# Designed miniproteins, single chains, part 1

Scores and structures below are computed, not measured.

Each design is a single chain, and the fold is of that chain. pLDDT is the mean over its residues in the fold that is shown.

## One batch from the design tools (miniprotein)

Design m1
Fold by ESMFold2-Fast:
Structure m1 (fold): chain A 76 residues (1-76)
Amino acid sequence: MAEEARRLGEEAVRLLEEGRRLLEGPKELILRGIGLVLRGVGLSTEAWLLGRKAREEGDEEAAEAAEEGVKRTGGK
């Protein structure tokens, strides 16, 4: 659980950063960038849910990693 939350958070951050980078490129890549951003938002939500569950299980390290991932994606 904890490791899964951490991985989802990291993947969400990567997808959002890559999506933002593509949005600065040619129009043909903008649609791909939008797709990556939407996917990153979805993974960020899953990471947030798993982070809360990890905290309930006493794994504060995993919960903090998931929350940090959400913050890096612009969430609260």
Scores: mean pLDDT 70

Design m2
Fold by ESMFold2-Fast:
Order: structure tokens, then sequence, then C-alpha cells
Structure m2 (fold): chain A 75 residues (1-75)
């Protein structure tokens, strides 16, 4: 739905901003910030009554993006 699409876009924006703001952070600092952000997004999804299947898909996508950002730093 358009409402879920807006929530998804907001979550993706927050993840991109966190990655940018923590570009020079240590792996531990990055992981802590990322975990905190994912927890906040999950809570927002629960509050907005996002279907479990959509919630899982969004979480997996965000985890993938964060993991890719961390791996890029190890090159």
Amino acid sequence: SSEIERLERRAEERVRRMIEENRDASEDQFSAAFSALLREILEEMRRENVPPTKMTALMLRMVGEGTDALLERKK
C-alpha cells in the first residue's frame, strides 16, 4: 500500500543517513548504532500495524544494506 511504501521510504532514508553519519565510526560503534536504528524501525512498524511478512521483508532489506556498507569499508 502507499502507506507502507511511505514507511519503507522513510526507513530506507534513515538507514542511509545512519550509514553516512557513521562512515568513520569503528565497527563496534557502527553495529551499535545500526542495531539501535533497526530496533526503532521495528517498533515503528509494529505501531503502524505493518503486516508481519512486509515487516520481515523490510528488516531483511535493511540488514542487507547495513551489512553491505560494513563490507565496503573492509576493502
Scores: mean pLDDT 82

Design m3
Fold by ESMFold2-Fast:
Structure m3 (fold): chain A 130 residues (1-130)
Amino acid sequence: PNPPAPAVTDPGKRAPASNEELQLMRNEVLQAMLNDPHAGAFLDLPDAVLMGRPDYYDIVPDPVDLGTIQRRLDLQAYQSFQEVYDDIQQMFDNVFKYYDPGDQVRSNAERMKKKVDELIAKIQQKLLAS
């Protein structure tokens, strides 16, 4: 006798269907960033106290990380493709403002941004062809 394993649907508030553009950003762009071997530096906001830089938020007034972007996508908080794009670009801009040229974190961010920009351009071309 095998007990049937019912698919447990979360009894919480049902999220509306995601926009196709948001699904492409999540599946193509965010997953590529999360799968990067150096993604750990971008998963959480830096601890300014541990870094000895309590002025971090003075330099970076709009802090955003991959974990925040992932949570916002999971909660369907984004209204458009542009809002996701803006948060991703803000994350990279924050790294370029805080870290000097030659820093390894900055070098990793420059490599990831190039890959992300290429993926986003490909998605935008697909959307324009529809």
Scores: mean pLDDT 69

Design m4
Fold by ESMFold2-Fast:
Structure m4 (fold): chain A 100 residues (1-100)
Amino acid sequence: MAEEKLEEIRRLYEEMVRLQKELEANPTAELQARLEELARRAEELERELLEAGLSREELERLLDIRLEYYRSLNPDISDAEQKEAKEKALEAWERWQAER
């Protein structure tokens, strides 16, 4: 059930969080371009999962996980809050996978 694409989305979100932290420390056009590339890939995978027949409930869970990851990328919140948001997203992801 699209397991490979779900794992790929999780990997992309993790990499995006890492790149965002690097971008905050050393803002470069190269890091910004890489982050934008990963964001486009995540959108493509989300679309493919919807086309593959994700249920409404699974979509809502995926969106909740995505919102926490986007919160972890917000430069206006503290590093501690960004880390907490990332941990919550990973925990929600593991719970969602365990229910399948």
Scores: mean pLDDT 70

Design m5
Fold by ESMFold2-Fast:
Structure m5 (fold): chain A 69 residues (1-69)
Amino acid sequence: SSREIAEEALRRAGSDRASAEQAGEVISERTGVPADVAARLVRGHAGSDEASGEQIEEVARVLLEEREG
């Protein structure tokens, strides 16, 4: 699901900020969202040391909306 993909990506970015772009590429591969858009979403929401439930839900919502058009 989009939520599960977002949770995995934000969790990785939270532990290593340098991997935020890499997490975005993984999201892109799984959801079809452009890699640059996915990376930007991860960066914008992974500003904390750990991803909150609200951040995960927000990223999942945006990913779903982007995929559905």
Scores: mean pLDDT 63

Design m6
Fold by ESMFold2-Fast:
Structure m6 (fold): chain A 61 residues (1-61)
Amino acid sequence: SKEELKAELEAGGKRYVAALESAGIKAEVKVEVTDNEITITYTVNGKTYVITSSLSDHLKR
């Protein structure tokens, strides 16, 4: 389900954030899953990085 996918992506993102924080880097992660898109937003030392993926592209053969 979209909720399970969001939870898995959030868990992975939080693991990455924890690794950055252990190195003294301030970081945050936000995951949004819609019917059409996955958006992952990382904020690292106050700078924002946005990754958007289409669900239709992810389901390609």
Scores: mean pLDDT 78

Design m7
Fold by ESMFold2-Fast:
Structure m7 (fold): chain A 82 residues (1-82)
Amino acid sequence: SREELLEEIKRLVKEILLSSGEVSEEEAEAQAQKFGDYIGTLSDEELRVLAEGLREQAAEEKDPKIKELLLRIVELLEELVA
């Protein structure tokens, strides 16, 4: 479902934020929730633009774990598009 896709995206975003070591778990959770809520308001066209931007970021990412997480988010965003 759309809600399950959004929840999975939030989980992956939280994991990326925690990997930086710059934010607490509580801060990462709050930021991931805000991001998920934001993408839940986006149109299909805006979601496609976001997915393309994240795919470009993944291509430049040197950390293979972060690259994998970004590409998983891209796949989930593409699944949200009708």
Scores: mean pLDDT 85

Design m8
Fold by ESMFold2-Fast:
Structure m8 (fold): chain A 98 residues (1-98)
Amino acid sequence: MTDEEFAEGVIETLQAILDLLRELGAPKEFIEKVEEILKRMRENPSDLDALIEALRELKKVFEELKKKSTDPKVQATLDSIIATLDRLIAELERRKAA
Protein backbone atom coordinates (compact mmCIF):
# COMPACT_ATOMS: atom_id res chain seq x y z
CA MET A 1 0.00 0.00 0.00
CA THR A 2 1.41 3.41 -0.99
CA ASP A 3 1.37 6.42 1.39
CA GLU A 4 -1.26 8.03 -0.88
CA GLU A 5 -3.45 4.89 -0.75
CA PHE A 6 -3.11 4.84 3.05
CA ALA A 7 -3.99 8.57 3.24
CA GLU A 8 -7.10 7.94 1.08
CA GLY A 9 -8.10 5.13 3.48
CA VAL A 10 -7.64 7.49 6.47
CA ILE A 11 -9.85 10.14 4.80
CA GLU A 12 -12.53 7.50 3.99
CA THR A 13 -12.45 6.28 7.63
CA LEU A 14 -12.89 9.86 8.87
CA GLN A 15 -15.80 10.40 6.44
CA ALA A 16 -17.50 7.28 7.91
CA ILE A 17 -16.89 8.65 11.44
CA LEU A 18 -18.39 12.02 10.39
CA ASP A 19 -21.49 10.25 9.02
CA LEU A 20 -21.82 8.32 12.33
CA LEU A 21 -21.56 11.60 14.31
CA ARG A 22 -24.38 13.09 12.21
CA GLU A 23 -26.55 10.04 13.05
CA LEU A 24 -25.74 10.53 16.78
CA GLY A 25 -26.91 14.17 16.58
CA ALA A 26 -23.54 15.85 17.15
CA PRO A 27 -23.75 19.69 17.26
CA LYS A 28 -23.62 21.48 13.87
CA GLU A 29 -20.55 23.52 14.93
CA PHE A 30 -18.67 20.27 15.64
CA ILE A 31 -19.73 18.69 12.31
CA GLU A 32 -18.60 21.82 10.42
CA LYS A 33 -15.19 21.78 12.20
CA VAL A 34 -14.62 18.10 11.26
CA GLU A 35 -15.70 18.81 7.63
CA GLU A 36 -13.20 21.73 7.45
CA ILE A 37 -10.33 19.52 8.68
CA LEU A 38 -11.31 16.75 6.21
CA LYS A 39 -11.34 19.29 3.36
CA ARG A 40 -7.76 20.38 4.23
CA MET A 41 -6.65 16.71 4.31
CA ARG A 42 -8.21 16.09 0.86
CA GLU A 43 -6.36 19.13 -0.58
CA ASN A 44 -2.94 17.89 0.64
CA PRO A 45 -3.07 14.04 0.93
CA SER A 46 0.66 13.53 0.16
CA ASP A 47 1.84 15.73 3.08
CA LEU A 48 2.17 13.23 5.95
CA ASP A 49 3.06 16.01 8.43
CA ALA A 50 -0.12 17.92 7.52
CA LEU A 51 -2.20 14.71 7.83
CA ILE A 52 -0.71 13.93 11.28
CA GLU A 53 -1.41 17.49 12.49
CA ALA A 54 -4.98 17.32 11.10
CA LEU A 55 -5.59 14.02 12.97
CA ARG A 56 -4.21 15.55 16.20
CA GLU A 57 -6.55 18.54 15.71
CA LEU A 58 -9.49 16.12 15.17
CA LYS A 59 -8.53 14.23 18.36
CA LYS A 60 -8.75 17.49 20.36
CA VAL A 61 -12.19 18.23 18.83
CA PHE A 62 -13.46 14.73 19.79
CA GLU A 63 -12.00 15.07 23.33
CA GLU A 64 -13.91 18.37 23.77
CA LEU A 65 -17.14 16.75 22.51
CA LYS A 66 -16.63 13.88 25.02
CA LYS A 67 -16.30 16.44 27.88
CA LYS A 68 -19.65 18.01 26.85
CA SER A 69 -21.46 14.63 26.57
CA THR A 70 -23.43 13.16 29.50
CA ASP A 71 -24.54 9.99 27.60
CA PRO A 72 -22.35 6.95 28.46
CA LYS A 73 -23.05 5.39 25.02
CA VAL A 74 -21.91 8.55 23.22
CA GLN A 75 -18.82 8.72 25.48
CA ALA A 76 -17.97 5.07 24.64
CA THR A 77 -18.37 5.80 20.89
CA LEU A 78 -16.10 8.86 21.20
CA ASP A 79 -13.50 6.79 23.13
CA SER A 80 -13.49 4.28 20.23
CA ILE A 81 -13.08 7.12 17.70
CA ILE A 82 -10.21 8.68 19.71
CA ALA A 83 -8.49 5.26 19.90
CA THR A 84 -8.88 4.91 16.10
CA LEU A 85 -7.31 8.36 15.59
CA ASP A 86 -4.37 7.38 17.86
CA ARG A 87 -3.77 4.24 15.74
CA LEU A 88 -3.93 6.25 12.48
CA ILE A 89 -1.50 8.88 13.83
CA ALA A 90 0.95 6.13 14.93
CA GLU A 91 0.81 4.49 11.47
CA LEU A 92 1.36 7.82 9.66
CA GLU A 93 4.33 8.57 11.97
CA ARG A 94 5.80 5.12 11.12
CA ARG A 95 5.36 5.82 7.37
CA LYS A 96 6.99 9.25 7.75
CA ALA A 97 9.98 7.65 9.57
CA ALA A 98 10.48 5.05 6.80
Scores: mean pLDDT 80

Design m9
Fold by ESMFold2-Fast:
Structure m9 (fold): chain A 96 residues (1-96)
Amino acid sequence: SMVEAIRRLAREAVEAERAGDHIKLTAARFALLAHAVEAGLMKDEAAIEALEEQAREAEEEGLDELAEFLRRAAEIAREVAAEASEKLTAAARAMA
């Protein structure tokens, strides 16, 4: 369902950008970032890959700013996953 939510929100962002609907675009971007953070925390690789796939599709459509945003969202998801792992490792060391 997170993969489907990401695909739907990315489509809404494409439609909003083409229509010049800045409010809908901003809302879709915030929702995509929230899902990216959740995907990172849950280590949902399929959801992270969906963000990367949607970035490529946006680039193919000539929506370079949206493509960069989606690539950055996927990067944030991977950063969140890595930071969660590092924080756990640091906590384990502090208890040793």
Scores: mean pLDDT 83

Design m10
Fold by ESMFold2-Fast:
Structure m10 (fold): chain A 63 residues (1-63)
Amino acid sequence: MSEEEILEKAEEIALEAVLELGPNASKEDLVRKVRELSEKRKEPEEVKEKAIEIAGKARVLPQ
């Protein structure tokens, strides 16, 4: 999987977490959901780590 594919999958998982938890979810809730979704989808460790990083940066996620 390319670096671009890792980033795209990670961003998709982070957005999915936001959609499931809603816009009022805390950063901690988003990180927890991203970990759960990544494990459920059997994503490689690199995708999971990148998704957690994106979710942890609350300011980077669009409102």
Scores: mean pLDDT 73

Design m11
Fold by ESMFold2-Fast:
Structure m11 (fold): chain A 72 residues (1-72)
Amino acid sequence: MLSDEEIQALLEELSQALKAEDYERAFAILERLLAAKSPWAPYVAEELIRWLESHGKAELAERVRALVAAHE
């Protein structure tokens, strides 16, 4: 189980990765949340999908959906 502090740190890293267009880093952070079975992982995935689609990154949004499906 991830602590609130660890979750906040991962969300901050995710924000920084997206600003830097480091999508591989962003996906690695999401995978960590999914592997840890964090209850926040589905919400983070939904936010990431919305962000990617709003920036014309439809293929990357599909990669996020595939990552979520693999951890169901």
Scores: mean pLDDT 78

Design m12
Fold by ESMFold2-Fast:
Structure m12 (fold): chain A 100 residues (1-100)
Amino acid sequence: SKEAEELLKKFIEEVEALANADTPEQIREHLERAREVYEKLKPLLSDEDKEILDNFFKRVEELAERMLASTDPEEKAAIRAELQRIVDELKKYFENKKKK
């Protein structure tokens, strides 16, 4: 549906914002926004897509928590790179699926 597509786009945008967040406050803000969008999106999806979205959100949440706990700039950079990878995987799975 169009509503699910708009919410998915917002979810991807919030994960990308998380990957580019520089402060703990920004990390918390974008994680909370991603969670809000995820909860609104979840009931609009098929059971299969819902399970895939659940797995993506768990990964995002774990990475954000690790980034908040880390004091190592190199570790934080690696976490940001993994969040960017999640953005790419989300785009490939959900956006490319529309073209088939």
Scores: mean pLDDT 84

Design m13
Fold by ESMFold2-Fast:
Structure m13 (fold): chain A 87 residues (1-87)
Amino acid sequence: MLEEEIQEALDLMQISVMRIANPEATTPEQVFEFTKEEIKKSSPELAEQLKNHALRTMRAMGASEEEIEKAEKELNELVEKIKEEEK
């Protein structure tokens, strides 16, 4: 429970940083594309954090549940590929 609250606080801070660093990312689609490129460069551990952060950011920007589900599926596939490549 406490761990989940800490993770939510960290996610919110990271969302704020991402929005400041990427003012061009005004739509959920732009956040998704940016996150895909970052995941490809990331460790498996960081890739999972980036996925969760992107999904929360997209929701905060008003993305529909359908858009979130599609993004989650594609990002999960990328994270799993990175985990397999590390072996």
Scores: mean pLDDT 69

Design m14
Fold by ESMFold2-Fast:
Structure m14 (fold): chain A 68 residues (1-68)
Amino acid sequence: LSDLEIEILRLLMERPVTAEELAKRLNVSLDTVRDIIGRLVAKGLVEVDDNGQIVVTEEGRKALEEQL
């Protein structure tokens, strides 16, 4: 995982948030956040609900713990 992917996973571990909120908190473009979230979804590390909230999966929690 990249440093930015780790930071995103850490923020999501606290509470489910939208891609827009992540972009504001990390001071990066929405496109950058969406690209990273797309990669994390493809890896099974996060899911996006019908309200656009991003939630860490069990696999995501395990990957973060193993990385750190």
Scores: mean pLDDT 82

Design m15
Fold by ESMFold2-Fast:
Structure m15 (fold): chain A 79 residues (1-79)
Amino acid sequence: GIQAHVGVAEEFEEESLLVVYLTEEAPQEIFEAFRKEAELVKEGKLETGGVIALLGRVPKEEVDKVMEKIEKKAQELIS
């Protein structure tokens, strides 16, 4: 089955760039649902290459909270 992993791809002084990976290809709608549920920064951009999507830059103080929301939503969507 599909597994999802969220992580930090790059760190900046005030922000971190978040990504999500799926072990199998998924439609863009699944990544869009993750972004909306996570309440990411409004300017967050979603780009997909089948198994990876950039979620956007998030203030460092919100990174852990956003990652937790995405992980929980991923388990609900792929279970």
Scores: mean pLDDT 62

Design m16
Fold by ESMFold2-Fast:
Structure m16 (fold): chain A 103 residues (1-103)
Amino acid sequence: LPPGVTLEQYKKALKNLIKNTFGKNVVLYGRDPAVVLGVKNLLESFGANVTVARSVEELKNAPEDTILIPVPADPVETVNLFSNIDKITSKEEAVKLAEELEK
């Protein structure tokens, strides 16, 4: 379990993420390849169809029916994002969050 994250927060974040990605097309973007691969494997094990974007530009070019998930390197930020994934309602919001990861 990552430091700064409770088991309850982690479980809630995972349940929300799985619920909102089950059976859907998902594109992941993140700076840490190991973290991105871990999230990809998790989502695919629960029925999502996952592609990894190599750049923010590849996120911008994703189809409109795709869920875009920018993956932070920080575990606390990742848990917070997954808990609020249902609030990312537009491709433009997801791209903006991905650009913030590059700062």
Scores: mean pLDDT 76

Design m17
Fold by ESMFold2-Fast:
Structure m17 (fold): chain A 95 residues (1-95)
Amino acid sequence: SMEEAIKLLNEIADARYNRDNSKMLELEKKLKELAKTMSEEELIEVGRRVMDEYLSRKDYGKLLSAATTLLSIANELGLESAREEILRLLDEYGD
């Protein structure tokens, strides 16, 4: 579900911030498996919601974590629309 994907992205960002690489990798694997069961449109919406929330909080580190995690998944699964939209958002939000 989108809610589970949002939760996983937030937990991945927290694990990265805490330098818990083993937990981060396990959460990323779980998110990738979940992503295989979702539509491309659902993944785009997850990315938009998470990145918009971090942007509103000016948490650019966690925004970059969410963007790079989703880009990695989109590239591996061949989700071109998701890749393009995440890159567009990242360019818009980045300096």
Scores: mean pLDDT 85

Design m18
Fold by ESMFold2-Fast:
Structure m18 (fold): chain A 87 residues (1-87)
Amino acid sequence: VASEDEVAALIEKVYKESLKEKLSTGEMLEKIREAVLPLLSPEQAEAFEALVEELIAKYGESTDIEVQEQAVVDLYLRIMELLRQEA
């Protein structure tokens, strides 16, 4: 299972790449899901998938940079809590 630091670094990498590619918030969240999911335990993976679906529904297909920042911060804080609960 990946460390919190590995997950955080991967989220940052995908976020930066999504900004360069001018992706929507939903497309960014989907790319983060694909990148992070293999690093999680099965229990963490199920919770993480539910979290990503919730955030996609909440932040939608917005291309606003402020919305993308809010979405990635929300995702980061909630995934860190998920990882800590398993410790």
Scores: mean pLDDT 78

Design m19
Fold by ESMFold2-Fast:
Formats: sequence, C-alpha cells, structure tokens
Structure m19 (fold): chain A 68 residues (1-68)
Amino acid sequence: SEEDEKKILELEKEVLRAMVEAKLSDDQMVAVAAAYRAVRDEKLAEGASEVEATEAGKKVALDLIKAA
C-alpha cells in the first residue's frame, strides 16, 4: 500500500542518516548495506511483509553502525 511504501522509505532514511552521522568508511557502509539486505531478504523468504523485513534490516544495520 501507499502507507507501507511511505513507512519503508522512512525506515530506510533513518538508516542512511545514521550512516552519514557516524561518518562510516566506504567499506563500513558496504558491510552495513550487505547485512541490511541479507536480513531483509531472509525475512521476505520466510513470508514477512516488506515493512517487517525492512524493520528487521534497519535494526541490524543500526546495531552495526553503533558498533562501528
């Protein structure tokens, strides 16, 4: 739905903002993006919605950004 698309965009913007604010290296950004994508793809394969998959990916991405 349009509301789900907006929610996904907001979740993705939060991750991008956190990456910029943390001043990650290119290698760190690639690692975070890969982890985000892997978690999202796993959740989608399990039958999760795109919103649920994006929320799970965001959580992992933000945890990695904080650890960097």
Scores: mean pLDDT 85

Design m20
Fold by ESMFold2-Fast:
Structure m20 (fold): chain A 92 residues (1-92)
Amino acid sequence: SVEEYEKLFVEILKRGRPTREEFAKIVKALRDENTSLEAAYALGKALYKLGETSKEFIRLTVRGLARLAFVPEERIDDLIEAALKGYEDAKK
């Protein structure tokens, strides 16, 4: 769920590093077409809650994480858009 991914990302970002288990969960979530947009959306919400103000930094973070997860390049822009939507929706 979005809430479960959001909690995961908040905890990871606060610590500055994922555990191996958390990293595996993120990689799986971003690579799986059934969960990737939900996970990216949750990442955007987490970044807003942690005080990120730069949309450019959000784009770079999502792109970098997607590449580390070996997401195909043609899907990465959709993940970035989902994260930006999550970021904006978190303001409400």
Scores: mean pLDDT 86

Design m21
Fold by ESMFold2-Fast:
Structure m21 (fold): chain A 76 residues (1-76)
Amino acid sequence: RVVLFMKVTTEPSKAEEVINAARETPGVLALSAEVSGDVVELFVLAEDEAAARATAERIAALPGVKSVEYRILPVP
């Protein structure tokens, strides 16, 4: 398993909507979120690096998302 860290810039007032949609996204095993204005930092547990990349692409395509930066952190 791996941790997918995402920094998501949202449309104004869309942070909660994006977080709720991200929780329901296929490939998300667990998710925590921190909000600062229109920026949401997501920590997503994924099965492997391929699942993490696919999940990042799905989240980037959600309504209300303007831009995404992500990094995959391998867990031993």
Scores: mean pLDDT 81

Design m22
Fold by ESMFold2-Fast:
Structure m22 (fold): chain A 78 residues (1-78)
Amino acid sequence: SLQKKIQEAILKALKRALEEGYNKKKVEKMIKEIKENPNIPISKVLEVLPPDLQQQLRQEILKIGIEEGRKAFAEHFG
């Protein structure tokens, strides 16, 4: 599902930030919050990430949206 793919991308970015030692306390808190509340705004997730991972996550979410939109279009029109 779209939500599952987005959540996987978010968790991957957060785990990467944690491995790099960036903002460890806030990143660990965000990982817990995402698991407990899937409705956390993406902007709040981005805030705890370094700029490079913010850009990577934005691009991954866009790619997921395009791929999901393509599948929906194919199911409806092709």
Scores: mean pLDDT 79

Design m23
Fold by ESMFold2-Fast:
Structure m23 (fold): chain A 74 residues (1-74)
Amino acid sequence: SIETRYRKLMDELKKAKEDYEKGDPSAPKVMADKLEEMSELLRELSRTLPPDGARLALETADEYLEKSKKWKEE
């Protein structure tokens, strides 16, 4: 389910943030990759929603993609 995938991604993001705090040099890439996966999940969710909900999901997906780009520059 989308909820199960969302919770898994949130757990993976928490782990990546903890790894970053510990100085893991690979953590920024993991953060970027997981935020991009979250964006993709929200795009998938948008296909199941009415137009107004779909628009909001896509706007939120774009926000996660921008956060992903920021982590890639880290």
Scores: mean pLDDT 85

Design m24
Fold by ESMFold2-Fast:
Structure m24 (fold): chain A 91 residues (1-91)
Amino acid sequence: SPEMQEIRRLVIEAEASVALLRMHYWVTGEVNPGLKEKLLEIFDQLERATADDPEIVELVNKAKEALEKDDIDALAEYVSKISKLVQEKAA
């Protein structure tokens, strides 16, 4: 469905942005504010696109919380869980 294609696109963008944010953090010791803002926007779009799936919404909210706290390891874990869950539901 077009809706599932959009959800998968948002998840791929989130994974790529998290990887880039982690690399930037490793090099500089700082959470890049532009990448953080981009990720929050992606998570807001993903939450709206998955509003009928409370399991995904819970993980998105946990990812947003981790990002707001600059907890990059927790952020990466939650995005990985979202990706796996979306992949399982799309099959």
Scores: mean pLDDT 87

Design m25
Fold by ESMFold2-Fast:
Structure m25 (fold): chain A 102 residues (1-102)
Amino acid sequence: MSLEEKARKYLEEAKAATDPEQRADNLVKAIEYAVEAGNDELVIEVLKLAQEWARTGDPADIEAAERALKVAYENKDKLSPEAQKALNQAIFEVLLARQRLA
């Protein structure tokens, strides 16, 4: 499988998974492979899903989003300006979600 195919596979597995740890692990793998593939549209798609999960108010979804965003942030210099904007928006949503849980 190509890196893009791996990223798409793990993104779909993250969406389909009901177990919180599997959801988180698949989302992390999706962002790792999307970044490695250099596919900007796919990186943005994963970051938008992380942003949506941060908005659920579910602590497990917020933690999954946070783990995926950490991977993207550690690779921020490899991201396009558009992907960096999506990353910043998702980070902001996670920070707001964490404040609501505190």
Scores: mean pLDDT 87

Design m26
Fold by ESMFold2-Fast:
Structure m26 (fold): chain A 84 residues (1-84)
Amino acid sequence: SLEEIIEKFRELIENIEKKKLSYGEFMLKLDEILDELKKVDPAKYQRLEREGGGELAMGIQSYINKDYDLAVRHFKLALRVLEE
């Protein structure tokens, strides 16, 4: 369900904030969340790409740069698009 996907995304953000994930684990979990969203709610996936895609990209870039606080901020903004 969309609610379960939102909860998984929230958990991923919390794990980034707590520095509990390797880069590989982070990318795998993010890809799984986005794949599940695309299958369960294609309209919300398209909206996330259009309205939150920049925030997702900035979050990923911040994560790669080890700026975890900034990554969390960008991912929380992307999450808001799914909650609307």
Scores: mean pLDDT 84

Design m27
Fold by ESMFold2-Fast:
Structure m27 (fold): chain A 85 residues (1-85)
Amino acid sequence: GPLREALARAARRAFEEHPEKFRIDGVDDEGTRLFVREFARELGLPEQDKLTPEMVRALARAAGLPESDVLTPEQGARIGAAAMR
């Protein structure tokens, strides 16, 4: 659906622009922030790079996972796997 396609496009852009820094691993690091920024852009949201509860729920929903307010390393790995399909 549209959210899953937005997730995949955000992951591709983040990887293409910063392959050395791209990651979705549940750690609030530069790679994760770059991905969140591109995902917010795909959703037409204001520029943002923080893993807020709202952003984590949007990422989980886009990945087809149960909604969660916290991005754990396990959840991040599942979102990353979904984004790269």
Scores: mean pLDDT 73

Design m28
Fold by ESMFold2-Fast:
Parts: sequence; structure tokens; C-alpha cells
Structure m28 (fold): chain A 73 residues (1-73)
Amino acid sequence: MEKAVKEALELAREYAELLVAKLEAAGEPELAEKAREEAERQLKELEEWLATPEGKAKAKEIAEALKKVLEKA
């Protein structure tokens, strides 16, 4: 279960970095900075929630969903 939590967090971070990189490439540095700040905040909230029994139970589903999104991006 802890492995799924780590994988979900790693994939969520990777997805956030990809979005920031796309905004930077599009010439939107202000939006990229705001997206980075929001991503850091959301990742912290996700990490705290994944530490709960409910979050741990859903970690595998979240990791699978993020993998699917990243494959299409």
C-alpha cells in the first residue's frame, strides 16, 4: 500500500511539472509560476490525504489514472 502512495505522489508531481513546462513553452511564464505554486499546494494536500486510511485505499486507483493521463499527454 505504501508503494502505491509513493507512486501516486511521484506521478502527480510529474504531471504538474509537465503542465508547468507546457505553459513555459507556450510563452506564459506568469501562468507557469502560478501553476507551479498551485501544484505545490495541491501536492502537499494530496500527500496529507494519502496518509489517511481512505487515501491509502485509493492510492492505486489514483496512480493508474495518472499513468493513463500521462500516456496521452
Scores: mean pLDDT 80

Design m29
Fold by ESMFold2-Fast:
Structure m29 (fold): chain A 83 residues (1-83)
Amino acid sequence: MDKYFEIILKHEEEIRKLIDKLPSDTKYPEVVKALLEAIRNKDEETALKYYLYLRFVSYVEPDEETRKIIDEILKIIELATDE
């Protein structure tokens, strides 16, 4: 709901710095940007879709460096959702 999105947006600068560290030739920067767009638009269904995609990628991504960056992004989001 909106409260989670406001907390996530307070950390938008940190998330954007992490996006800059992701390989530019992958879909991952686009997916994280799409997640932030869904959050800004308060589109819970779309935000959940991209969050679940990134969560799955965090288990299966073969590149350890990329996986760690995705895990950091997810940690910020998960702390905001009060899990």
Scores: mean pLDDT 77

Design m30
Fold by ESMFold2-Fast:
Structure m30 (fold): chain A 97 residues (1-97)
Amino acid sequence: SALEEEGLRLLSEVLGLPEEEVRRLVETDSKALLDRLAEKIEEAKKAGKGYKELLLKAGRAVGLLLLAQLEADPRASQAEIEEARRQVEKELEELEK
């Protein structure tokens, strides 16, 4: 989906990994992906540079990927998917303030 591709692209930029490697980690080892993301956030926090920008980009990437996963879930109704999309869009707008 377009949401998945955008989320993977943003996560690739945050992690400094090729998009294909990020996709593999999302599909096979989500814990390793989260651990790497936490490491990058801590590095930025300690350096005092780009921390807020990295958090915003990471938050957007995760939100888009979770929404894409919900759209692919056969148990999710269209109403639940649309509400989740609105919530993600609202949270992303709030983060940019």
Scores: mean pLDDT 75

Design m31
Fold by ESMFold2-Fast:
Structure m31 (fold): chain A 94 residues (1-94)
Amino acid sequence: SESERKREERLREVRRKVEEWLREIGAEGDIEKIREELLRMAELIAAELNVDLDVLNEAIDRVIANIEAGKITDLDLQFIYGLREVAEQILAEK
């Protein structure tokens, strides 16, 4: 349906944006660097938005485990994308 097509187009765009970001920060293929960058963004978000860091850490552990297994999901990509967008917004206000 039209809703399914729009969802697929959005997921494709999210994947493209995440891949571009990983290339930009030089973390493409470097799982440890990806973990470090996700944790850095999570710490910033937790501090500025009063979000529970433990909840973000649990989500990061899931994402990293899926990357290591070669089984990254659309939800994992959306999480990375969302975390990056929020962190970039916080940094732009400083």
Scores: mean pLDDT 80

Design m32
Fold by ESMFold2-Fast:
Structure m32 (fold): chain A 95 residues (1-95)
Amino acid sequence: SKIEELLKKAQELGNKLISLLDDPVEQIRLATLLAALQFTVEQKKYDEAIRVARDLKAFLEEIKPNLTPEQQKIADELMKVLDELIRELEKEKSK
């Protein structure tokens, strides 16, 4: 499904960003949010998944000014995937 494809892309981009981050607190927080997103989508808890995706996006926006250009590019790509995932999750709720 489109949701499964977007979730896979979010996990791949998120894990790449984790590997490049220097701050272990930011690494743990990002990993925790990605795990929560995976769990809520797999459990079809779409309201919770949307909230987690928004929280993850807010976290990325918070850390972005202190990131390197390479890290910022990955964060921007991840935020775009999260925006599309939120849209697809909202469509599933309205069915």
Scores: mean pLDDT 89

Design m33
Fold by ESMFold2-Fast:
Structure m33 (fold): chain A 94 residues (1-94)
Amino acid sequence: MIVSLKELLEELRIGLEKLIEKLEAGEATQRELQSAVDALKTLIDMMRAQGVEVPEELEEALKKAEEAVKNNDREAFLESAKRALEIIEEILEK
């Protein structure tokens, strides 16, 4: 399915907002955390493929999210997810 960059950004924003809420409630699964990491990788790859500038902070947020999932660090993941959400919202408001 061909998804536009804007549609992927909006889907990721909604997905991250819901995941953050689940994380704060203690309801998020490891699978949901991994799915968020995979979605962020897809976003960055799509941005690069379309010649859109990838913010360095978004790449850093992805790296921290991957490390948090690997280390089963829920708090570190929550912080990286919040940062990624903030960056995605900034991209969407341009």
Scores: mean pLDDT 82

Design m34
Fold by ESMFold2-Fast:
Structure m34 (fold): chain A 56 residues (1-56)
Amino acid sequence: SDEETFARAKEILREKYPQLSDEQIDAAARTAVSLLRQRPELSLEEAADLAGEALK
């Protein structure tokens, strides 16, 4: 589900980008979920990394 994917994306983002605020983590996780819908070939980790790097 999107909610489950969102929660998992937030966990990855908090671990890899601890400098991001909770608001930025939420925004990046939403972007990651959107990216996976558009590009189903991406892993959740790849989508989260792309979203997190954009806010770095």
Scores: mean pLDDT 83

